# Designed miniproteins, single chains, part 47

Each design is a single chain, and the fold is of that chain. pLDDT is the mean over its residues in the fold that is shown.

## One batch from the design tools (miniprotein)

Design m1719
Fold by ESMFold2-Fast:
Structure m1719 (fold): chain A 63 residues (1-63)
Amino acid sequence: VLEEIEKLVKEAEKAHQNGDYEKASELYRKAADLAEQAGHTDLAEVFRKKAEEFENKYKEKKK
């Protein structure tokens, strides 16, 4: 699970570098879900916050 989370975070970082905030948000959301399922509640909270930040960025830019 930790390895899967790391891969999702790496992909989210790449999406962010490409300006794809929607994809970055989705990937951080998935990382948060996996972290929470694995009992890493603190880590899940960090990822959920990042996902929300990116979601707000693309939602505001969408209009």
Scores: mean pLDDT 78

Design m1720
Fold by ESMFold2-Fast:
Structure m1720 (fold): chain A 85 residues (1-85)
Amino acid sequence: RLEAAEEIVREVEEAGRRLAADPSSKAEEAERLRELGERAEEVDPELGEIARGAGDIVATEDPEAAAETVRAAAGAMRALVEARA
């Protein structure tokens, strides 16, 4: 529910912070984002789409640019969750 969605958004935000600190974790964080997208889809299909999309983009981006993509995705997910609160 809303609490679960908030937790998923926090995990996506944390993935962005990890990527900024260690860009070499890009492949691992892309997989985590896809898993978070599957969990988010159970709560809200739109949240799932954003998280999975971010994971797919991160997998193909330059490692240092990946953190910006994840932060943008987290922001979009947070705005969506807050709009529904």
Scores: mean pLDDT 80

Design m1721
Fold by ESMFold2-Fast:
Structure m1721 (fold): chain A 85 residues (1-85)
Amino acid sequence: GVAAAVKLMRAIGALSDEQLREVAELVGMSPEALRRLSTMVDPELAARLAEAIEKLSPEQQRRVAELLGLSVGEAIAGARALAGL
């Protein structure tokens, strides 16, 4: 829902440049593409983020969630909501 999407957008926007690079590397996106999700709705980028997180190992999923300050479920739900899924 909208709440999950807004939480993810705010979480991405709050990342330092170093944290942004780490998350981007883990999910296989450029830092610039990932940062765009904090300021605009891009359903194709959000769908790629959701798929990337779901394909990560449990350890990598936990690391992404930790960097975002969200649970794994919240990160996936937010990305799916931004993608219209």
Scores: mean pLDDT 86

Design m1722
Fold by ESMFold2-Fast:
Structure m1722 (fold): chain A 64 residues (1-64)
Amino acid sequence: SELEKLIAELERRKEELLEYKRELEELYKKTKDPRLEILVLFTEVVIGSTEYLIERLREKLEKL
């Protein structure tokens, strides 16, 4: 179904965002650039929003 495809795409994007966050955190550890700290926080917000959407779409798919 289209919803299952959308959920799969969002989960893939979430994994990419988690990897991006890890890379930013490693770069921040080396540079101590406060702009990177802000990017980490922004990425966390985007990850949380993506997780929220996945949860809501899963609930919609599984509702009787």
Scores: mean pLDDT 86

Design m1724
Fold by ESMFold2-Fast:
Structure m1724 (fold): chain A 66 residues (1-66)
Amino acid sequence: MSKEELIKEAKKLYEQAMKAIREGDYQKAIDLANQAIELAKEAGNESLVRFGQGLKDEALAKLKAA
């Protein structure tokens, strides 16, 4: 998979993770964010890794509050 393909797939997974957060499925959001973070790391895109960590932190905070 090219670097560009990894970035595209990571962005799709983040979109799904954001939808999961909106739907209240925080565990699914964490799982999707973890998958996207691994792809972003392989692509060497630190901004996308950081974005995914932020989504994961948001979902985890909401999970702990529930």
Scores: mean pLDDT 86

Design m1725
Fold by ESMFold2-Fast:
Structure m1725 (fold): chain A 70 residues (1-70)
Amino acid sequence: MVEEALRALEEGDLERAAELLEELAKQSTSPFVRHAALEAAEAVREGDLETARRSVEALPQVEAIEQQAA
């Protein structure tokens, strides 16, 4: 999912990137991953591509630290 969202951002398909990030938030059992995914989707919709890209790239790290803290 994260890789698909990054690909959509690289292709300039902002609508698809936002939809993929919202879907990731729905599928996530972690509240931190859910929040981060929604923040990234919001940045995409606002056209802040640099913030969106950084947020999406951080998602795997957020998931990893959540699983370590479990």
Scores: mean pLDDT 74

Design m1726
Fold by ESMFold2-Fast:
Structure m1726 (fold): chain A 106 residues (1-106)
Amino acid sequence: FVTDEQLEAAAKELLEKIKKSKSDKEKIIYALELFLVVPQAVEEVYKILEEALKTGDYEKAKEELVKYLKEKLGLSEKAAEEVAELLIQYYSKHLNLLDKIEELRK
């Protein structure tokens, strides 16, 4: 069990790691960890994914996610597109996100 205070601290740490990362690979890894560990800190992302799952409009979801990731997390176009595609695949049950994070760490 984790407290809201611990989750807020974890979110702040991951956001700082994303900001300080110099490579797209590191930013992608920390962004995926943020989404998996502290979904409440990125609730807007999950709302976009939930709407896509409900409507089947994954093209619109990808566009909205890329915009959010660039503006709120400071990802490059390429990194934001990769994260958006991975999150859509995760939500459609087509990708194991934990396994993908471990693969990216190599």
Scores: mean pLDDT 76

Design m1727
Fold by ESMFold2-Fast:
Structure m1727 (fold): chain A 55 residues (1-55)
Amino acid sequence: KPTFSEVTERVLAHAAEKGITDPQELGDLVEEAVRLYKEGKTEEEILAWFDERLA
C-alpha cells in the first residue's frame, strides 16, 4: 500500500500534467485525496476520481 506522502506526490504530479498549478486548487485536491486515502481508497482509485473530476 502506498504511503500518504506517496499518494500526495502522485496527486500533485497528476495535477501538474493536467496543467493545474494554482496553489489553492492543488491544496484542495490534496485535501480530497487525503480524505479518500483515509477512507481506504487505493492510489488507482484516487487517480481515477481525479481524472473524473478534471474531465
Scores: mean pLDDT 73

Design m1728
Fold by ESMFold2-Fast:
Structure m1728 (fold): chain A 84 residues (1-84)
Amino acid sequence: DELKEKLKEVAELLKEAYIAKLEGDEEKAKELYEKAKKLGEEAAKKLEELKKKDPEKAKELEEFAEKLVEEMKKEVLKHAEELK
């Protein structure tokens, strides 16, 4: 599923951006965040199109995206704890 893979890539890029920021690499953090934003906007547009064609599948992908965000937050928090 192309949209599911894009959602995974956005979450991974956001995770890497937050970790880079925590490590003090502001340039890398900004680059990764901008890449995530662009890909995320493409994914959001595809998800809105899917809501019109298949609302049940769109709901499944929204729940999947929410799970990815929670997993990303846990990984970022774990990395932050290791830096203390």
Scores: mean pLDDT 81

Design m1729
Fold by ESMFold2-Fast:
Structure m1729 (fold): chain A 65 residues (1-65)
Amino acid sequence: MEEIKKLLEELGVDEKTSSAELDEKAKASSDPEKKKKLLEISILLGVEEVEAAVKKTVAEIEAKR
């Protein structure tokens, strides 16, 4: 998590940026090195977001039972 924040700061990106926003920035970037770094960070954050979303969805499904 701290490493991801440092990479975002190095790339001049807001620490509150979501994985989807990072993917969009990667696609908009013409710099291949910056594009690769943004995409890698977006994937890492996406995994964290998916785990959080799955946990939330399971809790909601349990509440609907």
Scores: mean pLDDT 71

Design m1730
Fold by ESMFold2-Fast:
Structure m1730 (fold): chain A 111 residues (1-111)
Amino acid sequence: MEPAKLKVTPVRPTVRAYVGEDAVIPVRVENIGKNDLKNVKVTVFDEEGRLVAEADIGDIKAGETKLASLTVRVEEPGTRRLTVKAEGIDSNGNKVESEPVEVTLEALPRP
């Protein structure tokens, strides 16, 4: 059987939020392989490799797509590059990871 394969696609390449708000990062998570995945999780890391957001997706069957939204608290104005990836476990207990993808966070100052 062909292995499970994860793909993460950001709905938007850039997200904007004002300082003091949560930035919402909507993503599409696809199992494009032939095996079901369980315990699928999406993680977001900052430029220093720190975990800034996480969402549990649950199970994604072969060929299934799920939508998820991750939230990142905006505390300082400026532009940040965030790395998004998904991971899950196949039916044999093997860890399956997506390729990482970049999302730009534009933090706007409040008046």
Scores: mean pLDDT 84

Design m1731
Fold by ESMFold2-Fast:
Structure m1731 (fold): chain A 92 residues (1-92)
Amino acid sequence: MEELKREVEAASYEIAGVVADLFGDYETAAKWYEKAAELASGPDAARMYTNAGIAYLKAGDYEKAIEWFEKALELDPSNEEARRVLEEARKK
C-alpha cells in the first residue's frame, strides 16, 4: 500500500532527525522532522512538528520553534507536549 510506503519513509526521516539531534546538528534535525511531518498525518504529523520545533529551540531559533509548535497544535490541540514547549519558547 502507498500508505505503508509513506509511513516507512516518514519513520526514516524521523530517525534521521533523531540522529542529527544526537550529534547537535539541530537545524538538520528540524529539517528531517519537517520532511517526516509532510508524509505523516494527524497526531503523527503533530508529533513531528513538535520535534521540529524542539530542534529549532535547541538551535536558538525561537521564532521558527513557535511556528512549528502552533502547527502541531492546529493538527492536535490535545498535544500537551507541544503546548508545554510552546509556552517555554514564548518566554525566550
Scores: mean pLDDT 80

Design m1732
Fold by ESMFold2-Fast:
Structure m1732 (fold): chain A 95 residues (1-95)
Amino acid sequence: SILEQVEKKVKELKEKAAEANFGDEEDIALARIQGTMYLILQKYGELNDKFAEALRKYLDFDDEEIEALRRAMEGDEEAERRLVEWLKEKAKELA
């Protein structure tokens, strides 16, 4: 299910955030960002123009972050690392 996918990805991001010594508010903010991303993905089925526009509108993603998400979804470990760092910074802004 989409919820199970969100929970799995939230767990992965929390494990990476824990390495950076994030607090509870930052973990919750990161989980909300990831949950929103997966709900948008479920609605559009793939990373297309409408999905990209929703990321810009609701999560303040830029074109580099959207491209990193695309590459991370394809298994690019460097793109995933960059995306995780950007999500950590967004979580700090929301905490």
Scores: mean pLDDT 63

Design m1733
Fold by ESMFold2-Fast:
Structure m1733 (fold): chain A 71 residues (1-71)
Amino acid sequence: MTIALQYLEGAIISLKMGNIDTAIELARKAGEAAPEVEELVQKGIEAARNGDIEKAIEYFKKALEEAKKLE
């Protein structure tokens, strides 16, 4: 299991729990570990910063599915 998958899953869980700052930090680490999903991660972080939590979760889920395809 790649470390990027763990960070993305953690980011999604943190957003659902209302821990936005933790979610952004975990998502940032996921993008560093898997540069191929960096654009989706950055879109998710931007949505989270704007308070659009549902949109942020959607982007992080898309990043998670793309990261899974790289295994």
Scores: mean pLDDT 83

Design m1734
Fold by ESMFold2-Fast:
Structure m1734 (fold): chain A 58 residues (1-58)
Amino acid sequence: GEKKKKLLEELKKKVDEKGPLSLKEAIELVEELAKKYGIEVNLKNLDDLLDFIAELHN
């Protein structure tokens, strides 16, 4: 939905601004943005979002 799209766009922007993130930083960023956009974090969507961050590092 709209909120997930905004989360992904802001996530990409933050990764571009900060450079390569550690796993801890990536998890903290996902949790922060999920809270901001009111998205529930579960194992599946956390894994998908971490994969998205990993792809941005290449």
Scores: mean pLDDT 76

Design m1735
Fold by ESMFold2-Fast:
Structure m1735 (fold): chain A 68 residues (1-68)
Amino acid sequence: MLSPEQQREVLRAMALIVAGIAEIIYKEKPIVEEVETPDGPVYLVHVPASGKVYRVSAKEGIVEEPAP
């Protein structure tokens, strides 16, 4: 199992990769936000012009918000 520090580092790296891909696809600069949750750190990648948000977490991986 990853330590909280290792988990945060991995999630940060994943969020940056998602942000880079989103910038290429949508031609817009994404906004990366780190939030603390009861289940650990979560990174949100916002793509303003498209209204899309990607959630990066240890529990769910990479998920598009708002997912039902």
Scores: mean pLDDT 75

Design m1736
Fold by ESMFold2-Fast:
Structure m1736 (fold): chain A 61 residues (1-61)
Amino acid sequence: SSADEWLARLVELVKEMRARGLPAEEIQRLVDEAAALRTVLPPEEAFARFERRAREAIERV
């Protein structure tokens, strides 16, 4: 399902953030933001914003 695909993509990006040394608290905050965005935005737009925020956080490590 689209929900399963979205969750799989989320899990892979979380693994990448963890591997790049982001603190667990920051990862959890970004995941919570993604969950909130998904309640108000289309799934692809919500994921694109989450990925952008995650990439920015990785760049700061």
Scores: mean pLDDT 83

Design m1737
Fold by ESMFold2-Fast:
Structure m1737 (fold): chain A 67 residues (1-67)
Amino acid sequence: MASEEAKEAAEKGVKEAKKAAEERYGPDIGQRTEELARERAEEALKKGGDAEEAGNAVVLGVIQANG
């Protein structure tokens, strides 16, 4: 199972992605970005991913939400 550090990194990444999306595209896109980034990060953590894998998953969720 994923470490506590990997889970913390994922949550931090999701929060930062949400804020960046809100500033650029508004609160609705910010919320969508948070949801998709969180889903991707949780999938990576479920596979036993480390902090790097969780961070990459957050980025993929951000791209999916904002692309």
Scores: mean pLDDT 76

Design m1738
Fold by ESMFold2-Fast:
Structure m1738 (fold): chain A 61 residues (1-61)
Amino acid sequence: GELILRAAQHDLGLSPEEFEEVVRLVREGRFEEAVRLLQRKTGLSRERAEAAVRAIAAALA
């Protein structure tokens, strides 16, 4: 899902450019780097950032 990915981008408050970088890291299997990037851009806790990365990964499967 593309619609799910667009909803996730909006909910996270990320720009399209910032969200694309997160998606790229997830596609590369670099989940820890994706979590760290989300925390830096959004201020989310590690637990919430990990949940967001898992949701993005599921939407890409």
Scores: mean pLDDT 82

Design m1739
Fold by ESMFold2-Fast:
Structure m1739 (fold): chain A 61 residues (1-61)
Amino acid sequence: ALEEEGRRLAAEARELIAQGRVEEAQRKAWESVQLFSKAGKSKEALDTMLELGRLIQEAKA
């Protein structure tokens, strides 16, 4: 299901952030948000965008 795929991509993005692989994490995070949006899960899409966006910005600092 789209929601399950979104959760998987969000988890992959978190792992990539932890590894310092920021560009790959950004791609996975974007895909995750798009899948949650397509599934009609607006709150999960927003929460994922804000969480992963913050972590990515912190990793760049």
Scores: mean pLDDT 83

Design m1740
Fold by ESMFold2-Fast:
Structure m1740 (fold): chain A 68 residues (1-68)
Amino acid sequence: AVPAAEDVVLPATVNGRTLANTRSFGSGGPIRIFARYDGEWYGFDSEGALFAFEHVVGRAADAVVRLP
């Protein structure tokens, strides 16, 4: 199953893709990392949040984008 999202501040677009309906996994901090799973973008506030999400879903992301 896809992990439940927490409410976080997200940019509207990553790699030209709108983040409408994007779930976020993290502690509710500002999003710094985006990872794509099955064509859907998920936002993370830290490397640790992304790592935890990968363990929950049991696989690595199709793509990862780090914000500056």
Scores: mean pLDDT 60

Design m1741
Fold by ESMFold2-Fast:
Structure m1741 (fold): chain A 90 residues (1-90)
Amino acid sequence: MAEEAAEEMASLPGATENEVEAARLAAEGLEAFEAGELEKAVELFLEAARLAKDNPKLAAVALGLAAKALEEMGKTEEAERLLAEARELA
């Protein structure tokens, strides 16, 4: 069942690497955000959320950061949609 699937995933590095890669993409997105590269930050945060499908908390954080970048760009409606998705995952 779920524990067997988790143990099988631990034997296959791909799933764990996706979570690590998602966290690294989120960190790169934060650097882009601080540099004022808001469009790049949104793309990086959305990719991080996509890779973090098996970790809802990490996916929620990435979606929240993407929404923050969209707010800074003035795309408030898109930001509200991502925040709603993040709240459902958190």
Scores: mean pLDDT 74

Design m1742
Fold by ESMFold2-Fast:
Structure m1742 (fold): chain A 86 residues (1-86)
Amino acid sequence: SREFRRRAVLAEAEIGVYLMRIYELIKITEDEELIRRLEELRERLLELSERIRRAREEEDEEALEEAIEEIERLKKEIEELEKEIK
């Protein structure tokens, strides 16, 4: 459906925004443990990007919804780390 494709595109765009935020946080922190946690979150976002691509190709609405829910959880973790760093 058009709504399904629109949601998938918006989710991919949101992943891109949070990947950029992680990149900026890594550039300003010297804490190796925080950098490691940010790199783990980056890897999870990249895996979600792949999951969204597959869900879009297969038109799997359930898989897309699960990926979007995981994006929302990762966004919260990134925002909490951003507050700790900034």
Scores: mean pLDDT 86

Design m1743
Fold by ESMFold2-Fast:
Structure m1743 (fold): chain A 60 residues (1-60)
Amino acid sequence: SEEEKKLLELAEKMLELVLEGKDDEFTSIPAELAEKAVAVFVEKLNKDPELAKKIRELLE
């Protein structure tokens, strides 16, 4: 769905902001929206091993 796509895009952006140290942009995201984005992203990682590999590389 469109909502799931937007939440996944938000989750990816949140991860990028954390890795780049952009705390001000990260904290501007509403907590409820951030939690939903993380939940959808975790579910996506469980279904997509290629995405999981990319996340591991980003966390290095």
Scores: mean pLDDT 74

Design m1744
Fold by ESMFold2-Fast:
Structure m1744 (fold): chain A 58 residues (1-58)
Amino acid sequence: VEEVTLERVAPTAAEALREIAEELAARGLKVLSHRVTVRRLPDGRLLVTVEALVEPAA
């Protein structure tokens, strides 16, 4: 069990969250809990920060 923080900039929150989910899955990690923060950048894109508690997938 460990904490990881991932950030992605994307035009939509859905796209950023998908990229973060794909990255965590690629690392073989199972998400136990997460906190999502979305911040709008001056250029209209979104900075999505995910703070996740993870463990190795079975």
Scores: mean pLDDT 81

Design m1745
Fold by ESMFold2-Fast:
Structure m1745 (fold): chain A 62 residues (1-62)
Amino acid sequence: EIQKAIRFFDKDGNGFISLQELIHVLSQLESNSTSFPALRVFDKDGNGFISLPELLHMMSQN
């Protein structure tokens, strides 16, 4: 599951994952799915990080 892979990347348990790490995970799991462009929408601050709740919401909505 994507959720398991994401938790694996969030080893600190702070609930944040960098966009680059997230894209890498999704590439492994979804083989370049169209959801990648949507990740930028969840990075509202433009800091290159996505919170776990925002990411999980994106996964369930796609």
Scores: mean pLDDT 59

Design m1746
Fold by ESMFold2-Fast:
Structure m1746 (fold): chain A 105 residues (1-105)
Amino acid sequence: AEIDPVAMARAMGTRIEELVRAGRYDSAAAVARTLAELVELAADPEEAEEVRRLAERLIEALRAGDVEGALRAARELTEAAVKALSKASSEKVAAAIAELEAARG
């Protein structure tokens, strides 16, 4: 399947906001962690670290029950992930995944 990392990041961001509004905080945190891992595989290390920091801030807001803070953090996370992945082509993401699979057997 052809991967569009930017479209994927936007879809994941929308999903996080929907899950937060639905009170599904554990699911929202899981999607945020997956988005951060995707960025770590495909983006520059500095941008991946910023996305990870934003994901951690979102998870902390969810733990505190701060819905407004969580929605703000989700938007910042989505913007940072889109920005990071816009520099990483789908080819780079596909290559990184293939290399990881080859290393595991």
Scores: mean pLDDT 79

Design m1747
Fold by ESMFold2-Fast:
Structure m1747 (fold): chain A 91 residues (1-91)
Amino acid sequence: DMKLAEEVVELARKLHREGIDPEKLIEEYRKQGDLEKAKLIERAKITLEIAEELHRIGLETLRELYERKQRPFIKEQLEIEEEAIKKREEE
């Protein structure tokens, strides 16, 4: 099981780096009668889909955190600038 897991992860990385469509590769191996390779590619595809979903969730989370942090900073920055202008006009 451990060697199979390592092989699946390495295969998923290769498919991603080389831009290979795993669905087309699965179909090709099935046509060749290599059902074991087809299953290995299917597992690699699932691993890649999970990684892409996690990456997407991570990006959405970062955008929400950035927007929340940026709003207080923008408001605080505006208040500082308004106060500085007022002090210069009162001199």
Scores: mean pLDDT 69

Design m1748
Fold by ESMFold2-Fast:
Formats: structure tokens, sequence, C-alpha cells
Structure m1748 (fold): chain A 85 residues (1-85)
């Protein structure tokens, strides 16, 4: 599976998930997939994957439980910094 497509799928699943435990599982999988992008992807795929992840995280933050809000906002800031470099 393309890393960008996997990120998109995980964001969609997390956005539709109502079970906090499963939401955390999807967020962990997303984190691992982003790590794979940073290690394995071409510069072009890396930028595209980061853009998809940033837009998806913005949507997730609007819906996320209060306990997940801080972590998601920190992740968003981190990804935005990576995209600028």
Amino acid sequence: MELTEKIRELIKKAAEEKDPEKLIEYMNELSLTIHDVLEEASPEERKESLKVAIEGLKELIKKAPEGAQEGLKEALKYLEELLKK
C-alpha cells in the first residue's frame, strides 16, 4: 500500500471511529506510517504524505475526545514544521 494512501485511510477510519481505544490504535498506526514516510519515501512523496496527514489531523482535532486534543495538536504542529523543512 502506498504510504500516502495508507495515511488517508487511517485518517478516515479515525474520523469515523467512536471507540476511544480504537481511535488511539488508529493514531498509533498513523504515527508509525508517518515515521515510515520520513525514512523510506522520496522527497515528493514525503511532502504529499505530510500534507495529507496535516489536513487529516485538522479534521480529527475538531472531533477528537478532550483527552486526545493536546496530543493531536502537538502532532499537527510537528508535521507543519517538518513540511517547512
Scores: mean pLDDT 75

Design m1749
Fold by ESMFold2-Fast:
Structure m1749 (fold): chain A 55 residues (1-55)
Amino acid sequence: MSLYEGMKALGDAYAKQGKYAEAATFYELALRAQPDDAELKAKLAEARSKAQAQA
């Protein structure tokens, strides 16, 4: 399993549980492996926005 696939899956799992700060961390790590992934950038932006709203 690639680092990208693992980190993206963890980000998705945390986001489904409403743990957006943790989801954002894993999406950031996945994006480092695939920096041009537009879908992943959108997921990261959404997770960060929702984490900020929870703070």
Scores: mean pLDDT 80

Design m1750
Fold by ESMFold2-Fast:
Structure m1750 (fold): chain A 76 residues (1-76)
Amino acid sequence: SLSLEEAREALAQLEADVDALRAAVAAGRVSRDQAIAGLRRGIGELDQMRKAHPELSAEIDKLIDRLRALIAELEA
C-alpha cells in the first residue's frame, strides 16, 4: 500500500499523465480507444486510493471528474 506522501506523488503524476495523454491523442500517437481504456484503469486506481487515503478524497474526486469528462469527449 502507498503511504500518504507516495499517494500525493502518485496523484500529481496522474494529473500530469492526463495532460500528456490528451496531447498524445491530439498528435495521433495514442488511439481514442487506448486512451479511454487507460482513463478507465486510472479511475479504478483512484477509487482504491480514495479508500486508502480519505484525506485526499476532494483532490481524487476532482481528478476522477476530469477523467470522466475526457472519456465523454473522446467517445463523442
Scores: mean pLDDT 84

Design m1751
Fold by ESMFold2-Fast:
Structure m1751 (fold): chain A 67 residues (1-67)
Amino acid sequence: GEAEARELLERAERLAVRAALAGNDASAKQTGVLLQQAKEALEKGDVEEAIELARRAIEVAERGLAE
């Protein structure tokens, strides 16, 4: 539900900050785009889309931090 979407967004935001601090600007930028799309989906009431986009943002940020 919405609580899950918000938790995933918070996790993705923390990972995006870490990726930026690590100097991975490409990963941080891509994560930021997905986060913005997830927030827009949540504002429109598309909770499932927001969850999917937030999960994708986490995956992108984690891949950027794996190096």
Scores: mean pLDDT 81

Design m1753
Fold by ESMFold2-Fast:
Structure m1753 (fold): chain A 65 residues (1-65)
Amino acid sequence: SELDLAVAEIAAATARTIGLEIEIEFRGDEVTIRLGQDTPEAKEIAELIKKTLEKAGYKATIEVE
């Protein structure tokens, strides 16, 4: 849903404000969540965003770069 997509984008924007490197890339119905940091905190936030995007109907994948 649009609400689930908005929640995921807000979560990503909030993570960026606290200094986490996170990017979301859309390719049709597929979404890649890219983390510039390999920390438990970054991974936890990425998993939350992934879960929210999956509820919105996307196929989400997390990549650490």
Scores: mean pLDDT 78

Design m1755
Fold by ESMFold2-Fast:
Structure m1755 (fold): chain A 76 residues (1-76)
Amino acid sequence: AKPKKILILGLGGMGYTTAVLLKKQGHEVAGIDIDEGRIKFAESQGIKAYQLDVNSEEAKKIIEEFKPDEIIIALP
């Protein structure tokens, strides 16, 4: 089946775990989080991550460029 492009908003415990599972299932996954430590950890595990405020114009640009099929909100 064709892989989906999935964008995850928030890379805390739930967001990170979801990203790993979806990537393992063959989907193209990226995440957005404001926390530098979460970004560094996600990147160390091979997950594409953007250190941005999800409400910023920069985040909107990334969403437009990524063209996700699905967006998952995993914010606190």
Scores: mean pLDDT 84

